# Designed miniproteins, single chains, part 9

Each design is a single chain, and the fold is of that chain. pLDDT is the mean over its residues in the fold that is shown.

## One batch from the design tools (miniprotein)

Design m278
Fold by ESMFold2-Fast:
Structure m278 (fold): chain A 93 residues (1-93)
Amino acid sequence: SEVEKLLNELLKEYGIDRDKLDELAKQAGISSNEDKVKLALIIAGQRPGDFAENTILTFGKKGLDWLGKNVVPLADLSKFSPLEQEAIKKFLL
């Protein structure tokens, strides 16, 4: 799917290990590729000890959805086209 291709490109771009992302997603009750894209964007912006990862681990998908609406990921999207950036941002809703 296009979402799966986007997820793999984001993981490659931000140096995120797919197995580690899938393990975190499983612990948080996140199963969809759309939610994994949102998770990858939030992780890419996270600093050590950041509130975002703890929120996701504590509240699962509900925490992920809250962060996407209320906290803009610090992930650098400048290497993506403007159309790709808008498509990616839709996963935060």
Scores: mean pLDDT 70

Design m279
Fold by ESMFold2-Fast:
Structure m279 (fold): chain A 88 residues (1-88)
Amino acid sequence: MSEEEKEEYEKLFKLLDQDGDGKIDAEELNKAVNASKDDPIFKALDLDKNGKIDEEEGELIREADKDEDGYIDLEEFYELLSKEEVKK
């Protein structure tokens, strides 16, 4: 992942982490995913680039929540977004 992309993802993470605890609530992430197709988070999760987030791509969000506490930390967030680059 480039430093530029990492910085953008960190900004998005901080926008979603409104309580500043270093974790994104799964509910907050769902809101961001449904906000707009032009949103960088939506674009990053749209792995098949058809303008939709499928159930299969939703499974990546569940995989990112490795401790299954309903929160996604910064490291898990980077792993979720970096999988798009590995496939490209």
Scores: mean pLDDT 59

Design m280
Fold by ESMFold2-Fast:
Structure m280 (fold): chain A 95 residues (1-95)
Amino acid sequence: EEKKKKEEIAKEVLEIVDEILEIIDKELEENGDRNNKEGQEIAAKKVSEYLLEKGIITEEEAKKIIELGKNGDIESFKDLVNEALEKWKEKKLKE
């Protein structure tokens, strides 16, 4: 039971990561320039909306994600998303 729960949560995390990557790739492609801060901000907003809907991040974390995307701070954006996913995974494992 515990092992199955860990495997199910791990699969859900991978599905979330895949969706995040699809959102980023689609928004950057549609906005025509991957170096465009506007495209990065739109991608960050879409990712934050998705994660907020899933209950993975707080409203405060969503605002920070958008600000990092707007500033083109891709590394800090990845770090915040990864930290939020790790906390969400721990919460799911304790449920």
Scores: mean pLDDT 76

Design m281
Fold by ESMFold2-Fast:
Structure m281 (fold): chain A 78 residues (1-78)
Amino acid sequence: MKSFEELLEELKKRYKELVEKMKTMSKEEQLALGREFQRYLGEILQEMLERNVPEEELEKFIKLGEEMLKELQEIIAK
C-alpha cells in the first residue's frame, strides 16, 4: 500500500506529465485529459475517505487537487 507521501509524489509526477503532454495537444484533447485527471483525483479522494486517513492529510490532498484543476482550466482557456 502506498503511503500518503508516496501518493502525493505520484500525483505531482502525473500532473507534471499531464501539463507537458497538453502543450502539444488540441483543445479537445486537453479537455479530455483534464476530465480524466479530475476523475483520477476523485478516485484517490474516495479511497482516502474509505481508509479514514487523518483529516489534515485529506485537507492537504483536496487543496492540492483544487489548485491543480484550477491551473489546468487556465491552460485549457489559452
Scores: mean pLDDT 80

Design m282
Fold by ESMFold2-Fast:
Structure m282 (fold): chain A 55 residues (1-55)
Amino acid sequence: MEIEKKIEQLKKNIETVKELEAQARQDPATRDSAVQAAQRLIEKLKEEIEKLKKE
C-alpha cells in the first residue's frame, strides 16, 4: 500500500531535518532560525504521519 511507503519517506525526511538542524547549530548566526524552522517542519511531518495512520 502506498501509505506505508509514504510514512517511511516522511520518517526519513524527519531524520534528514534533524541532521541538518544539528549541523546548523554549529553556526551561531543561523542556529536559532534553523532550530525554529526544523521544529516547524518536524511537527508538520509528524501530523501528516498521524493523519495517514488514521486512514
Scores: mean pLDDT 78

Design m283
Fold by ESMFold2-Fast:
Structure m283 (fold): chain A 59 residues (1-59)
Amino acid sequence: MKGLYRAVEDTPVAGAGVHIVKKGEVVEVLEEYEDGTALVRLPDGFVGLASMEKLERVE
């Protein structure tokens, strides 16, 4: 489901580089894929792929 998610642990987000999302930080899920990955946008505007198992829905 698209929306706001919180990282349950420190996790890499891979795109045009790698950004580490810290446990407790909120990201926006733009698209979920059938393999359990998601395209996410970080608060700084970085967009990349994360694992949904590392994310918990905020709302």
Scores: mean pLDDT 80

Design m284
Fold by ESMFold2-Fast:
Structure m284 (fold): chain A 95 residues (1-95)
Amino acid sequence: EKEKKIEEFLKRAEEILKASPPLPQAVRDRVDIMAVMDVEKLEEWLEKEQPSLRELAELAISAYVFYKAFNNEDILYKKMEVIEKWYERRLEEEK
């Protein structure tokens, strides 16, 4: 189920954030803005800025909270797929 896959990804994201110092508020605010942008602008931002695993983890949690509050599951699933793809790519790069 898509929901289970998203919840497993969110658990991994939460573990990364718990194991690390909190992100600066300015970074969190930027990530929260990106969480609500359209998918195309989000993908452009991801390619241009190359966010860290911690930033991608925060992005995943922020996107989930936002779209769940608005019952917009189709957009949520699409964004989570994009964010997870970039997260897995960063994990491979850091080894």
Scores: mean pLDDT 78

Design m285
Fold by ESMFold2-Fast:
Structure m285 (fold): chain A 86 residues (1-86)
Amino acid sequence: SEELERASRLLGMTPEELKERFKKYDKDGNGYLNKEELAQFLSDLLRRPLTDEEIDELFKKASKDGSGKITFEEFVRLLVELFSPE
């Protein structure tokens, strides 16, 4: 998708590398990231610690259905928003 290609360009990763990275943090193998898994991924990616408040805000922004789970597509959109200047 356009969002996946944009996130890949912003992060200097291929779409395939981004998908493999997502799978690494999806410890349950269910195709979703929970809040804890998202926090671990973003902390590693940004090489900065994130506060609980920042994680809560980002998780709410990514999880549009309130399910407590983030799909790969929602995760990609979050990355675009974080790294794209407006």
Scores: mean pLDDT 75

Design m286
Fold by ESMFold2-Fast:
Structure m286 (fold): chain A 74 residues (1-74)
Amino acid sequence: SATLEKLLAQIEETGTAYFENPSKENEFELQVAIGVLQLYGAVNRDRALIDGAEAIAAAKDLAEFQAALARLRA
């Protein structure tokens, strides 16, 4: 859906910014984007989106983050 792709694009933008420059502001922006995806998954009763958002939140580095995002886009 157009909404889901916009949310994933925002996570990609904020996550890339955070892992390249892990400032508190970039951390906050990424957490907001993840929270919006979690809410979208909950409203749509989409467990794959909820689990995927948790995987994105748990990513320790850019490679894990990109892998978690790619799984949601597949």
Scores: mean pLDDT 89

Design m287
Fold by ESMFold2-Fast:
Structure m287 (fold): chain A 81 residues (1-81)
Amino acid sequence: MRKELLVKHAEELAKQAEEALEWAEADPSVSPAAREAVRRARELYKEAAKLKDSDPEKAAELVEEALRILAAAGEAERAAE
């Protein structure tokens, strides 16, 4: 159940990542590395959503990796400022 719950929210998390990316693109002081990390996380969320029914374990791993990338991007952004 927990893995399926995480995958179910993959699209919602991807939308949050899109909003974060739009904000980052509007601010030229945000590092290119942080913007690329957000883009990669979004792609992982899309992959997880596709796999949620056929391979929920793999999908959950992709969601976890995307969340890790987003967390690192936020920290890098704070460090860059």
Scores: mean pLDDT 68

Design m288
Fold by ESMFold2-Fast:
Structure m288 (fold): chain A 90 residues (1-90)
Amino acid sequence: SGLETLLLTFLTQARIQLDQGDLKLAADALRAGASFAESVGRAASPEKQPLYKKAAEYLRRGAEYAEKGDLEKAREYLEKASEYVQKALK
């Protein structure tokens, strides 16, 4: 639960930074979120592990786009990751 709370906090922080146009802080939050998604996934049930794996992959892709200055693609991948995290938290 603690790691899940941290994951959600980093997703929220990434969204806020993308909304503000701060791509550097957004990339940092997305990379932190990916790390926490992997950690949560390792402790998750077998059914949920693939969902956290996909979330982590999408968060890393979002960070890459934020680092390249592509705000729209960074936001797109954050939303994809958030959908997988929401499914996993069921």
Scores: mean pLDDT 88

Design m289
Fold by ESMFold2-Fast:
Structure m289 (fold): chain A 107 residues (1-107)
Amino acid sequence: MKLSEEEIKEFLEKIEKYLEEAKKSKDPKEQLYNLRKVITLADTLVENYELSKETLEKLIEILKEALELLKKIKEENKDNKELVSEVEDLIEEAEEVIEKLKKKLEE
């Protein structure tokens, strides 16, 4: 499917809002909920739509910020094995989406 430039912009704004909610929250579960939304929506965009170089670069920037926050959550909650496991799964998912985006940039 092809999205219009306006639809892509709205999608990016939605992803950025989830990232900001994750940064704003002090609850690890709420942070992980919002970060999962960032990763899932970015993956949906790269898998299903033809994206401009600018959009691909913006998504990589957003996902790198999400990765830094995930690493911080892991370090701050290292004694919670269940939460650490969930964070590690999300780190792996985010890194996979970043590699998909980078591959599209090289095409």
Scores: mean pLDDT 86

Design m290
Fold by ESMFold2-Fast:
Structure m290 (fold): chain A 86 residues (1-86)
Amino acid sequence: MKEKTFTGEATKDGKVNLPKDVPEKPAIVEITVTGVRADGSVKTYTFKVEEPVDKEGIIGLMEGGLGTALNMGADRATVEVKATEL
């Protein structure tokens, strides 16, 4: 069983960078989202998805996490996904 780590970034000025090498196979994922505000304050959240998600699900979770951090006032957000393929 292979574990892989994927990272994505977004900024409030509309720059988004997502990994293109996310596998098509379903994986169990653990997601860490970090938002950084203009004042330098940092908030980090980690959660695990209990059911397997495919590539579209992983990308959607990354986009959702980044968007949530930016909507909550972060100037820059990063997301890290640890995926264990089934």
Scores: mean pLDDT 79

Design m291
Fold by ESMFold2-Fast:
Structure m291 (fold): chain A 77 residues (1-77)
Amino acid sequence: ATWSAAQDEAIAAQVEQDTANLIDLAKQGKYSADQLKQASKLSLGLSDQALKHGGTKTAQALKDASKRFLELAKEKE
């Protein structure tokens, strides 16, 4: 089923919050570069799934999360 605009907005906001929390934990050394690369890959897969349900805001938030995870992974080397 296609998501409503309200559902898409609520899920996108949750994705942004979860991403911020995970990045904060990663900066505290709780996630390795490989774990961040895996999170990036999973976020891209979830973005594709969100788009199939009409979740354009959620899909974008997940793509943004993927980029942030990959960038932080590169910083950790």
Scores: mean pLDDT 86

Design m292
Fold by ESMFold2-Fast:
Structure m292 (fold): chain A 118 residues (1-118)
Amino acid sequence: APPPRVYLEIDVNPDRSAPTVDVTFRLMTEDGEELGSVSASDVPRAAVEAALEAMGDEIAAAGAEPDPERRVAVMVRAAARMLATLGVPAEALREAAEALRRAGYLPMAEALLAVAEE
Protein backbone atom coordinates (compact mmCIF):
# COMPACT_ATOMS: atom_id res chain seq x y z
CA ALA A 1 0.00 0.00 0.00
CA PRO A 2 1.20 3.58 -0.57
CA PRO A 3 2.32 5.47 2.56
CA PRO A 4 -0.33 7.68 4.21
CA ARG A 5 -0.48 11.36 3.20
CA VAL A 6 1.43 13.80 5.38
CA TYR A 7 0.91 17.43 6.27
CA LEU A 8 2.93 20.10 8.06
CA GLU A 9 1.37 21.65 11.17
CA ILE A 10 2.73 25.05 12.26
CA ASP A 11 1.97 26.18 15.82
CA VAL A 12 2.82 29.71 16.96
CA ASN A 13 2.46 30.86 20.59
CA PRO A 14 -1.02 32.52 20.73
CA ASP A 15 0.07 35.30 23.16
CA ARG A 16 0.01 38.27 20.78
CA SER A 17 1.29 40.67 23.48
CA ALA A 18 4.68 38.93 23.71
CA PRO A 19 7.60 40.44 21.69
CA THR A 20 8.93 36.90 21.06
CA VAL A 21 7.08 33.71 20.14
CA ASP A 22 7.67 29.95 20.13
CA VAL A 23 7.21 28.19 16.78
CA THR A 24 6.73 24.42 16.40
CA PHE A 25 6.63 22.53 13.09
CA ARG A 26 5.08 19.03 13.28
CA LEU A 27 5.07 16.54 10.43
CA MET A 28 1.80 14.63 10.79
CA THR A 29 0.14 11.74 8.96
CA GLU A 30 -3.55 11.95 8.04
CA ASP A 31 -4.04 9.17 10.65
CA GLY A 32 -2.84 11.58 13.37
CA GLU A 33 0.65 10.11 13.90
CA GLU A 34 3.53 12.56 14.53
CA LEU A 35 6.56 11.60 12.40
CA GLY A 36 8.78 14.37 13.76
CA SER A 37 8.84 17.91 15.16
CA VAL A 38 11.21 20.89 15.16
CA SER A 39 10.89 23.94 17.44
CA ALA A 40 12.38 27.42 17.76
CA SER A 41 11.89 29.38 21.01
CA ASP A 42 12.03 33.09 21.89
CA VAL A 43 12.04 34.15 18.21
CA PRO A 44 11.21 37.84 17.50
CA ARG A 45 7.60 38.08 16.28
CA ALA A 46 8.58 40.33 13.34
CA ALA A 47 11.12 37.70 12.18
CA VAL A 48 8.44 34.94 12.28
CA GLU A 49 5.98 37.13 10.34
CA ALA A 50 8.62 37.97 7.69
CA ALA A 51 9.71 34.31 7.39
CA LEU A 52 6.09 33.10 7.05
CA GLU A 53 5.47 35.69 4.29
CA ALA A 54 8.63 34.57 2.43
CA MET A 55 7.61 30.90 2.81
CA GLY A 56 4.12 31.73 1.53
CA ASP A 57 5.60 33.46 -1.53
CA GLU A 58 7.82 30.42 -2.33
CA ILE A 59 4.87 28.04 -1.91
CA ALA A 60 2.68 30.23 -4.17
CA ALA A 61 5.43 30.22 -6.83
CA ALA A 62 5.70 26.41 -6.50
CA GLY A 63 2.00 26.19 -7.43
CA ALA A 64 3.10 26.67 -11.07
CA GLU A 65 5.18 23.42 -10.92
CA PRO A 66 3.24 20.74 -12.85
CA ASP A 67 4.96 17.79 -11.09
CA PRO A 68 3.26 17.13 -7.71
CA GLU A 69 6.39 15.50 -6.23
CA ARG A 70 8.55 18.51 -7.18
CA ARG A 71 5.89 20.88 -5.74
CA VAL A 72 5.99 19.05 -2.38
CA ALA A 73 9.82 19.20 -2.39
CA VAL A 74 9.75 22.99 -3.01
CA MET A 75 7.18 23.49 -0.23
CA VAL A 76 9.23 21.43 2.26
CA ARG A 77 12.39 23.36 1.29
CA ALA A 78 10.58 26.69 1.84
CA ALA A 79 9.39 25.53 5.29
CA ALA A 80 12.91 24.29 6.18
CA ARG A 81 14.44 27.65 5.14
CA MET A 82 11.93 29.42 7.39
CA LEU A 83 12.98 27.17 10.31
CA ALA A 84 16.70 27.82 9.63
CA THR A 85 16.03 31.60 9.44
CA LEU A 86 14.28 31.39 12.84
CA GLY A 87 17.39 29.77 14.37
CA VAL A 88 16.59 26.04 14.23
CA PRO A 89 19.98 24.25 14.18
CA ALA A 90 21.02 22.18 11.14
CA GLU A 91 21.27 19.05 13.34
CA ALA A 92 17.52 19.26 14.18
CA LEU A 93 16.69 19.56 10.46
CA ARG A 94 18.89 16.49 9.74
CA GLU A 95 17.12 14.49 12.47
CA ALA A 96 13.71 15.42 10.98
CA ALA A 97 14.98 14.44 7.50
CA GLU A 98 16.13 11.02 8.81
CA ALA A 99 12.65 10.45 10.32
CA LEU A 100 11.10 11.28 6.92
CA ARG A 101 13.53 8.90 5.16
CA ARG A 102 12.63 6.05 7.54
CA ALA A 103 8.93 6.72 6.89
CA GLY A 104 9.57 6.46 3.10
CA TYR A 105 9.19 10.16 2.19
CA LEU A 106 12.49 10.42 0.30
CA PRO A 107 11.89 13.61 -1.79
CA MET A 108 10.78 15.50 1.35
CA ALA A 109 13.79 14.20 3.32
CA GLU A 110 16.19 15.29 0.52
CA ALA A 111 14.61 18.78 0.35
CA LEU A 112 15.02 19.23 4.13
CA LEU A 113 18.65 17.96 4.06
CA ALA A 114 19.51 20.41 1.25
CA VAL A 115 18.57 23.32 3.55
CA ALA A 116 20.43 21.78 6.53
CA GLU A 117 23.64 21.61 4.42
CA GLU A 118 23.48 25.34 3.47
Scores: mean pLDDT 71

Design m293
Fold by ESMFold2-Fast:
Structure m293 (fold): chain A 80 residues (1-80)
Amino acid sequence: AEKLLEEYEKLEKELKELVKEAKEKGVLTKEEEFEIEELVGLADIYLGIAKLVGYDEELLKKAIELLKEAIKLVEEALKK
C-alpha cells in the first residue's frame, strides 16, 4: 500500500507541473481543463475511500489510473 501512495504522490506532483506548463503555453481549452479537474476530483475521492477502508490497493490503483488519464490529457494538449 505504501508504494501505491508514493506512486500517487509522484503522479500528482507530475500532473501539477504539466498543468502549469500547459497553462503557461495557453494550450488547454476550458473543456480540457474541466475534464482534467473532474479526473483529479475522482482520483481524490478514490484515495479518500481507500484510506477509510485501510488503504485498499484496488481503490488506490483506481486513483492512480485516474491521475494517469489526467496526465495523458495534458500531454495530448501539449502536442498541439
Scores: mean pLDDT 84

Design m294
Fold by ESMFold2-Fast:
Structure m294 (fold): chain A 77 residues (1-77)
Amino acid sequence: SMEEKIEELRKELEAFLDKNYPDLSPEVKENIVDEAVKLFEQLLKEGKPWEEARKEAIDHAKTLAEERLQMRERFLA
């Protein structure tokens, strides 16, 4: 089901962020996962195949994580 695919993606994104962005707070990681899942749901409603929507959601999560990291680095002067 769509709900099962969303749950699967959520767990995958959580594991990805924990491995690649361990310094991000749990709150920030949760916000990134929520935003990536929202994008995934929108792409599915627009008729994108699950595999393409999943890849775009993961790429979006990477972008958000990098933006959050850059914001911290900019203000750590």
Scores: mean pLDDT 83

Design m295
Fold by ESMFold2-Fast:
Structure m295 (fold): chain A 91 residues (1-91)
Amino acid sequence: SKEELIKRANELEKKGDEYFSQGKYEEAARYYTESADLYLKAGDFENAVKSYRKAAEAYEEWARKQGDFDKAVELSTEMLRKAKEAEEKAK
């Protein structure tokens, strides 16, 4: 079960990377967030931190591209908070 969650998380992170490279930052952020949630559920806290941070970066790029900062800043901040919580669990 943990192995299946990690495999799925890896696939979603790669999809996030693909969308990010295309400048599709909102889609990238959603894939990174889902990936991070699956890593967290699997107890893979190190990769959860990395994926939440990638989601935060994607939301920041989305804000820059669209000029709509309110929602994107809120979502980026929430992803960084989730990354910090996962970092604490990695100890």
Scores: mean pLDDT 87

Design m296
Fold by ESMFold2-Fast:
Structure m296 (fold): chain A 86 residues (1-86)
Amino acid sequence: SLEDLARAVMGEILDMVRDYLAGKISLAQAAARLRAIVQRLLDAGVISQAEADAILAIIDQLTEQGLFDAMMLAVEAMARRLQAER
């Protein structure tokens, strides 16, 4: 279900942020995890191709600010989709 996907994605985002802040993964590795999450949201129809392309372009900047900005955009898009389903 969309709610099950949202729970899984939120868990993966929290794990990525925790691992990154703990120094367990690099910025490039965190970016790769976030790209995989964006692809799953696109494949599930949660976000459009245009939204995915915009988020991926921000991730490709390979900055800490860009990583967190892209993460926030993905979470916001998922939250909007969940609200539309309810």
Scores: mean pLDDT 86

Design m297
Fold by ESMFold2-Fast:
Structure m297 (fold): chain A 77 residues (1-77)
Amino acid sequence: VVERLKELAKTNPSEAASILVALMIRAVAYELEGKFDEAAKDYRTAAEGAEIMGDSDTAAFYRQKAEELEKKAKEAA
């Protein structure tokens, strides 16, 4: 997904943005379902995608969120 986002950011930025929004929505849905590992993975991907799109603030927020959820998943093991 990250490699696809890098390619799309150069050739079709609007499609790359749509994929980022979809990843964020799915990450939130996983979080609400208690699927913290899956949510963290999607937040990680969304953070890298946001950075590729030039939104460092959003990227930092998603990375922090992923780390928080990764910690929750670890504590449940």
Scores: mean pLDDT 76

Design m298
Fold by ESMFold2-Fast:
Structure m298 (fold): chain A 77 residues (1-77)
Amino acid sequence: MTLTQQLIEKINEAIQRLIDLGDLDLAMDVVLLVGLAVGRGKYQEAADYARSLAEREKDPEVRELLLEVSKLAEQLA
């Protein structure tokens, strides 16, 4: 599995967890800010967005997933 595949899988995991929690607004922010940045090859921007969104999140599992996304994106930057 490539580092890029791991990043995409973790982003999808965070989005699915947010949908399951009913936090559709934050799920959409992850798609539009983190997902779009990754799609554009802007990995540092994706890492910065994921970290910022994690600071706004109160659910510890989603926070951890967003921090893992940030770490993986930084490794690709």
Scores: mean pLDDT 85

Design m299
Fold by ESMFold2-Fast:
Structure m299 (fold): chain A 89 residues (1-89)
Amino acid sequence: MSFKEKLIEKLKEFTEYVLSLLKNENTRLLIRGLLQDTIKELEAAKSKDEAVEILERALDSIVSLVRDFEPEKYEEVKKRAEELREQAR
């Protein structure tokens, strides 16, 4: 498995975890759309640094959506995102 494939797998696992916490269907749809767009960007990435930057932006976007639309879940999602950031290095 390539570095990009491992990042895509971890991003999918993180996103499924986040979706399991969220109750708002519109927020879930936005996060699913962001996941699909980010996977396409990761598949197109030409370097490890580019792939990590794409992942970091996606994690920040997901965390921000949760903060704005389901703030009660913000701390749990933020913690899981930080764990994924450490694993990507």
Scores: mean pLDDT 85

Design m300
Fold by ESMFold2-Fast:
Structure m300 (fold): chain A 74 residues (1-74)
Amino acid sequence: SSELERLAESVRRFLELVRQSLRARGYSKEQIIERLETIGRSLVREMEREGLSPEEIEAVRRVVEEFLAEVRAE
C-alpha cells in the first residue's frame, strides 16, 4: 500500500541522515554499521511497542536490512 511505501521511505531517510551524521564525524564504515544495526533494532522494537501491524513491522525490518547491506557493500 502507499502507507507501507511512505513508512519504508521515512525509515530509509532516517537511516541515511544517521549515516551522514556519523560519516561527517569521522566514524569508520565498521563503526557506522554497528551503530546502524543497534539503531535499526531499537526502531523495530519501538514500532512494535507503538502497535504497528506485522505487515508494517516486516516492511521496516526489510528496509533496515537492505540499507545495512548497501552500507556493507561500500
Scores: mean pLDDT 88

Design m301
Fold by ESMFold2-Fast:
Parts: sequence; structure tokens; C-alpha cells
Structure m301 (fold): chain A 70 residues (1-70)
Amino acid sequence: MSPAEKLVQAAKVFQSDPSVTDDQISLAVSVLAEYLDNPETPRQEVIDEMVRRSGASRSVVSQALSIVES
């Protein structure tokens, strides 16, 4: 799966939560894109930043991150 395809699949995880807005999904996906370009970034920092920018739960964020890590 290409990096772009992984980001699309991760976005779908956020879209499954009706409390998360399209703007929040875009912010979370931008953090995942930055992580794919800099994989040395600590995983916990990526999770914390996605939660901070999107407001999504840590569970949803962790599911999305797992898709880009596969």
C-alpha cells in the first residue's frame, strides 16, 4: 500500500467517528503525513500531536496510526 493510500485509509477511521469534523480529520492526517516523512519521530509524540490537533480519542488516533505503520 502506498503512503497516500495509507493516509486515505487512516482518514476513513476518523470519518467513522461522527464527533470528528472534516477540518479535524485534515489536521490529524497532516500529522500522519509528517510522521511518514520522519519515521524517527517517537510514536507517543505523534499520538499526542494528533489528539491535540484533531480532538479525536486516543483509541481512534491509535487505530489510524496503526494503518500507516502497516
Scores: mean pLDDT 79

Design m302
Fold by ESMFold2-Fast:
Structure m302 (fold): chain A 77 residues (1-77)
Amino acid sequence: MEKRKKAAEEAQKKALSIPGVKSAKVTVTDDRVAVTLTFDDSMTTEEQIRAAHEAAQAAYEAAKKYGLKVTPPVPLD
């Protein structure tokens, strides 16, 4: 439980550091990571996709760091 929570918190902090991300929510389960982001209204679809990819990668790396076997989330494709 604690490992998943720490991985989610680290991923959320990373996602919030991405320019244009207004909010970030990361949920880590036994086998997958879900990342939900809210973006600035002025961001293009391409910018949103890049931010989502970066956030998803950060969540996956955090989960792996804590020894969790998870699949990265699929960002809107």
Scores: mean pLDDT 73

Design m303
Fold by ESMFold2-Fast:
Structure m303 (fold): chain A 70 residues (1-70)
Amino acid sequence: LTPLEEAEANYALYLMKAVIAKKAGDLETAIRYYEKAIEWARRAQELGDPNAPQVIKDLEAELEKLKAEL
């Protein structure tokens, strides 16, 4: 994997883990995985992923919704 492919794969992976935790009702774990997904999406943005800014915005919005549910 190139660094960009690795960053994209990792934000996708952590996003999947976050969704699974959210569906299980484990909001604390879901929040941590969304934060990890945002970290990797920011890395992808640094490496030139043109979709990363929108991904980050969407993930940050979801994170705020989850924090409001606590």
Scores: mean pLDDT 85

Design m304
Fold by ESMFold2-Fast:
Structure m304 (fold): chain A 63 residues (1-63)
Amino acid sequence: TPLAELVRRYHELVESTSGTPVQPEARALDDELVERLGKATSEEEMRELVLEGIRRLEELRAS
């Protein structure tokens, strides 16, 4: 999957938490991911971080 498609999916997941009880935790996860992405040194590292972010948000929404 292209990185741009993963980023789009990630943003859609973040938006889906808006107005829900998990929104504060989702924002904390987003802040953490943005900081880690800023330190990433390769496209592959960025891809792994976005995939982890998607997984964590899906788990959070399931809770």
Scores: mean pLDDT 81

Design m305
Fold by ESMFold2-Fast:
Structure m305 (fold): chain A 64 residues (1-64)
Amino acid sequence: DIYEKIRELEEKLTKLRHEGSIDELENKAAEEASKLAQENPEEITPEEARLYALELIVKEVEKK
């Protein structure tokens, strides 16, 4: 279930926010996800765009 994946990533992000500010990464990821959804509205649901944004943030933080 995509909602369960989103919930798990949101919990992970909440922990990351306590360790440091990720607002800039969140804004960039949201912008990229919105662009992807706008370019592919028939293929990408709002939930899938949200999941994509969350995955981008987590991957970027995990690189450090």
Scores: mean pLDDT 75

Design m306
Fold by ESMFold2-Fast:
Parts: structure tokens; sequence; C-alpha cells
Structure m306 (fold): chain A 80 residues (1-80)
């Protein structure tokens, strides 16, 4: 109902979407490097959801940063 509550719900929904996409990718890949990155993305996103639910802004920000860095690594593997 508050702007902060709405923002938190949006961030949780986005992280759930990332987890779903990563789970689909994990089921389709045989590449061990991609499997490791996808598993780490799922774990970081789950930590982000838990941090958002408990109102831990620092933990949520760190989880977002980790997820973004892992997504960049995944993109670099696809381009290289």
Amino acid sequence: MSEEELQREVEIALMRMIISVSRIALSRTEDPQIKELEQQIIEASQRGIEALRRGDKKAAAEARKQTQELLKQLQQLDQQ
C-alpha cells in the first residue's frame, strides 16, 4: 500500500522472474560453467528476496550487486 511496500513487491517479483529464467536455463544446459553461474544467480536472488522480506536494505543491495555481476559473467561467456 505504501510506495516502499509497492517497490519491495516489485523487486521481489523481478527476482522471482530471474530465478525462474535461471531454472529454465539450468534445465537446458550441459555446460558446467553455465550451470555454476545459473546456480549462483538463483542463490543470490533467493538471498535478495529474503533480505527484502525482512527489510534488510544492505543485504538486499549486496544480493542485487552479486546477481548483476553474475549476469554479466554469463553474458560474457555467451559473447566470448
Scores: mean pLDDT 84

Design m307
Fold by ESMFold2-Fast:
Structure m307 (fold): chain A 81 residues (1-81)
Amino acid sequence: MKEVEEKVERLEKEIKELDFLAAGANSVEELEEIAERYEELAKEAKELYEKYKDPRFKEIAERAEKKAKELRKIVEEARAL
């Protein structure tokens, strides 16, 4: 289904873009903003999985949630001082 393929492609592109931004982040504030964007992407992917039941949305949601948690941990550790 064209709609599902277009949504999968968009979310995959967004994750790749966020991965690139995270690798180049120079501040705790940038990492926090990127973590928030991963969290929003994970939420959208989860909602799309519930609607379409395509396993690619579940995989995208899990990847985005994992990245968000990793970045949140880095932010928390940096601000613990």
Scores: mean pLDDT 85

Design m308
Fold by ESMFold2-Fast:
Structure m308 (fold): chain A 73 residues (1-73)
Amino acid sequence: DLKEKLKEALLKSGLSEDQAEKIAEAAETVFRFSGGDVELTEKSTKMAAKTVVSDEQAEKAAENVRKVLEKYL
């Protein structure tokens, strides 16, 4: 389940359970509707995470999401 793996990556990046769930759902939606665009999904994840965590944590979250998506492809 892609959403579950994205949520796990976000949790490991220091996001709360609620933040990780919501951002993972948004990231999965962007990834599926963009035709599997990893770069766009990473950028969207970083912007969303920056609204709830520090810039450093948001960059780490986006990096971890990218790694999940690259393994999914």
Scores: mean pLDDT 85

Design m309
Fold by ESMFold2-Fast:
Structure m309 (fold): chain A 115 residues (1-115)
Amino acid sequence: SLEEIVEEAEKRFEQLEERINQAIDNGDLPAAVAALGELARFLGEAVQRILEEKPDIPDEKRQRLLETVARIGELVAEAQRMLDAGTLTPEQAKKLADEAVKLAREALEIMREIV
């Protein structure tokens, strides 16, 4: 069910948030960026599935979910570019991760409201 998709997404989000924070705290920037990428992918898949199964949701909520997923993707792409350039610091990784986690939490709240 859609409720089970949201419950699974919430559980996976909690696990990924812990992995991201642990990687940053340990200075493992490649692991932190990989976990952020996994967050962006699974959340995008969950949002897509909910939007496909609930086409009649308010346009405002649909647009908010799509914009939130796109913004998380932009943050992950920025973190990856900085990592590849050797310019990503733990402080920058934390700022990007904190914003992505906040946006993911907002998307999960919207998904829970519509299921």
Scores: mean pLDDT 89

Design m310
Fold by ESMFold2-Fast:
Structure m310 (fold): chain A 81 residues (1-81)
Amino acid sequence: TWDVLKEEMRKTGEELREVVEKVKLSPKQRKILDGMIDALERGDMGGMVKYSVDLSLATRKDPQIKKENDELLKKIEEMKK
């Protein structure tokens, strides 16, 4: 249901915020992730999609952002275990 999806989005945003505060990120990467976290915490699906696309494009074009994204995903996987 929509309520379950919004709650999962909020939980994901909280987990991502915790991980982001514990790692050093470039300003560009931090800006994209902050936007994604804000969208997730609000249950804003359109905002989440927008920032997910921005992150995907940045990750493909910038090796530093790709490295930072890979490290964040590893920490998120460990936290969701």
Scores: mean pLDDT 76

Design m311
Fold by ESMFold2-Fast:
Structure m311 (fold): chain A 79 residues (1-79)
Amino acid sequence: DLEAALSVGGRILLELARHGPMTVEELAQRLGISKSTVERAVDRLVAAGLVRREKRGDETWYSLTPAGRAALAEIEAGL
């Protein structure tokens, strides 16, 4: 399974590709990992330009960028 072969960052990219924009809480629940682990991973992905951070009211949402979609496709091709 692609998910089993991916780092935390790769799994986040895959979840965002499958389900669209999500919060850190939703990502943590779906991946079965801590909220703090997701926060650290999404911060790195945002810095790399692979994920976009968007504030909606009192919540922060994360979405895949075009660069993030391309990176995920390359990861899939490398497996």
Scores: mean pLDDT 81

Design m312
Fold by ESMFold2-Fast:
Structure m312 (fold): chain A 78 residues (1-78)
Amino acid sequence: MEALKAEIEALVAELGTALRNRDLAAIRAVQARLEALVQQLLAQSKSQEERDAIEQWVAKLLEPNIPAMRALRAALAA
């Protein structure tokens, strides 16, 4: 579990860098890998409480990147 959490944290940092660089290919690749690792971590959980804790932890890690993601989506829609 610890190795997966470390990889998820590293990928969230990479997502932040890709968002700053507006590298759409890198953003998509990082998002796909993040989704895969989060699903793997959830599959390793033994209880609903563990799943809820993982989802809350991931949401907190992604919070700093949400404004940048929304700004990028708005720019692409215009």
Scores: mean pLDDT 78

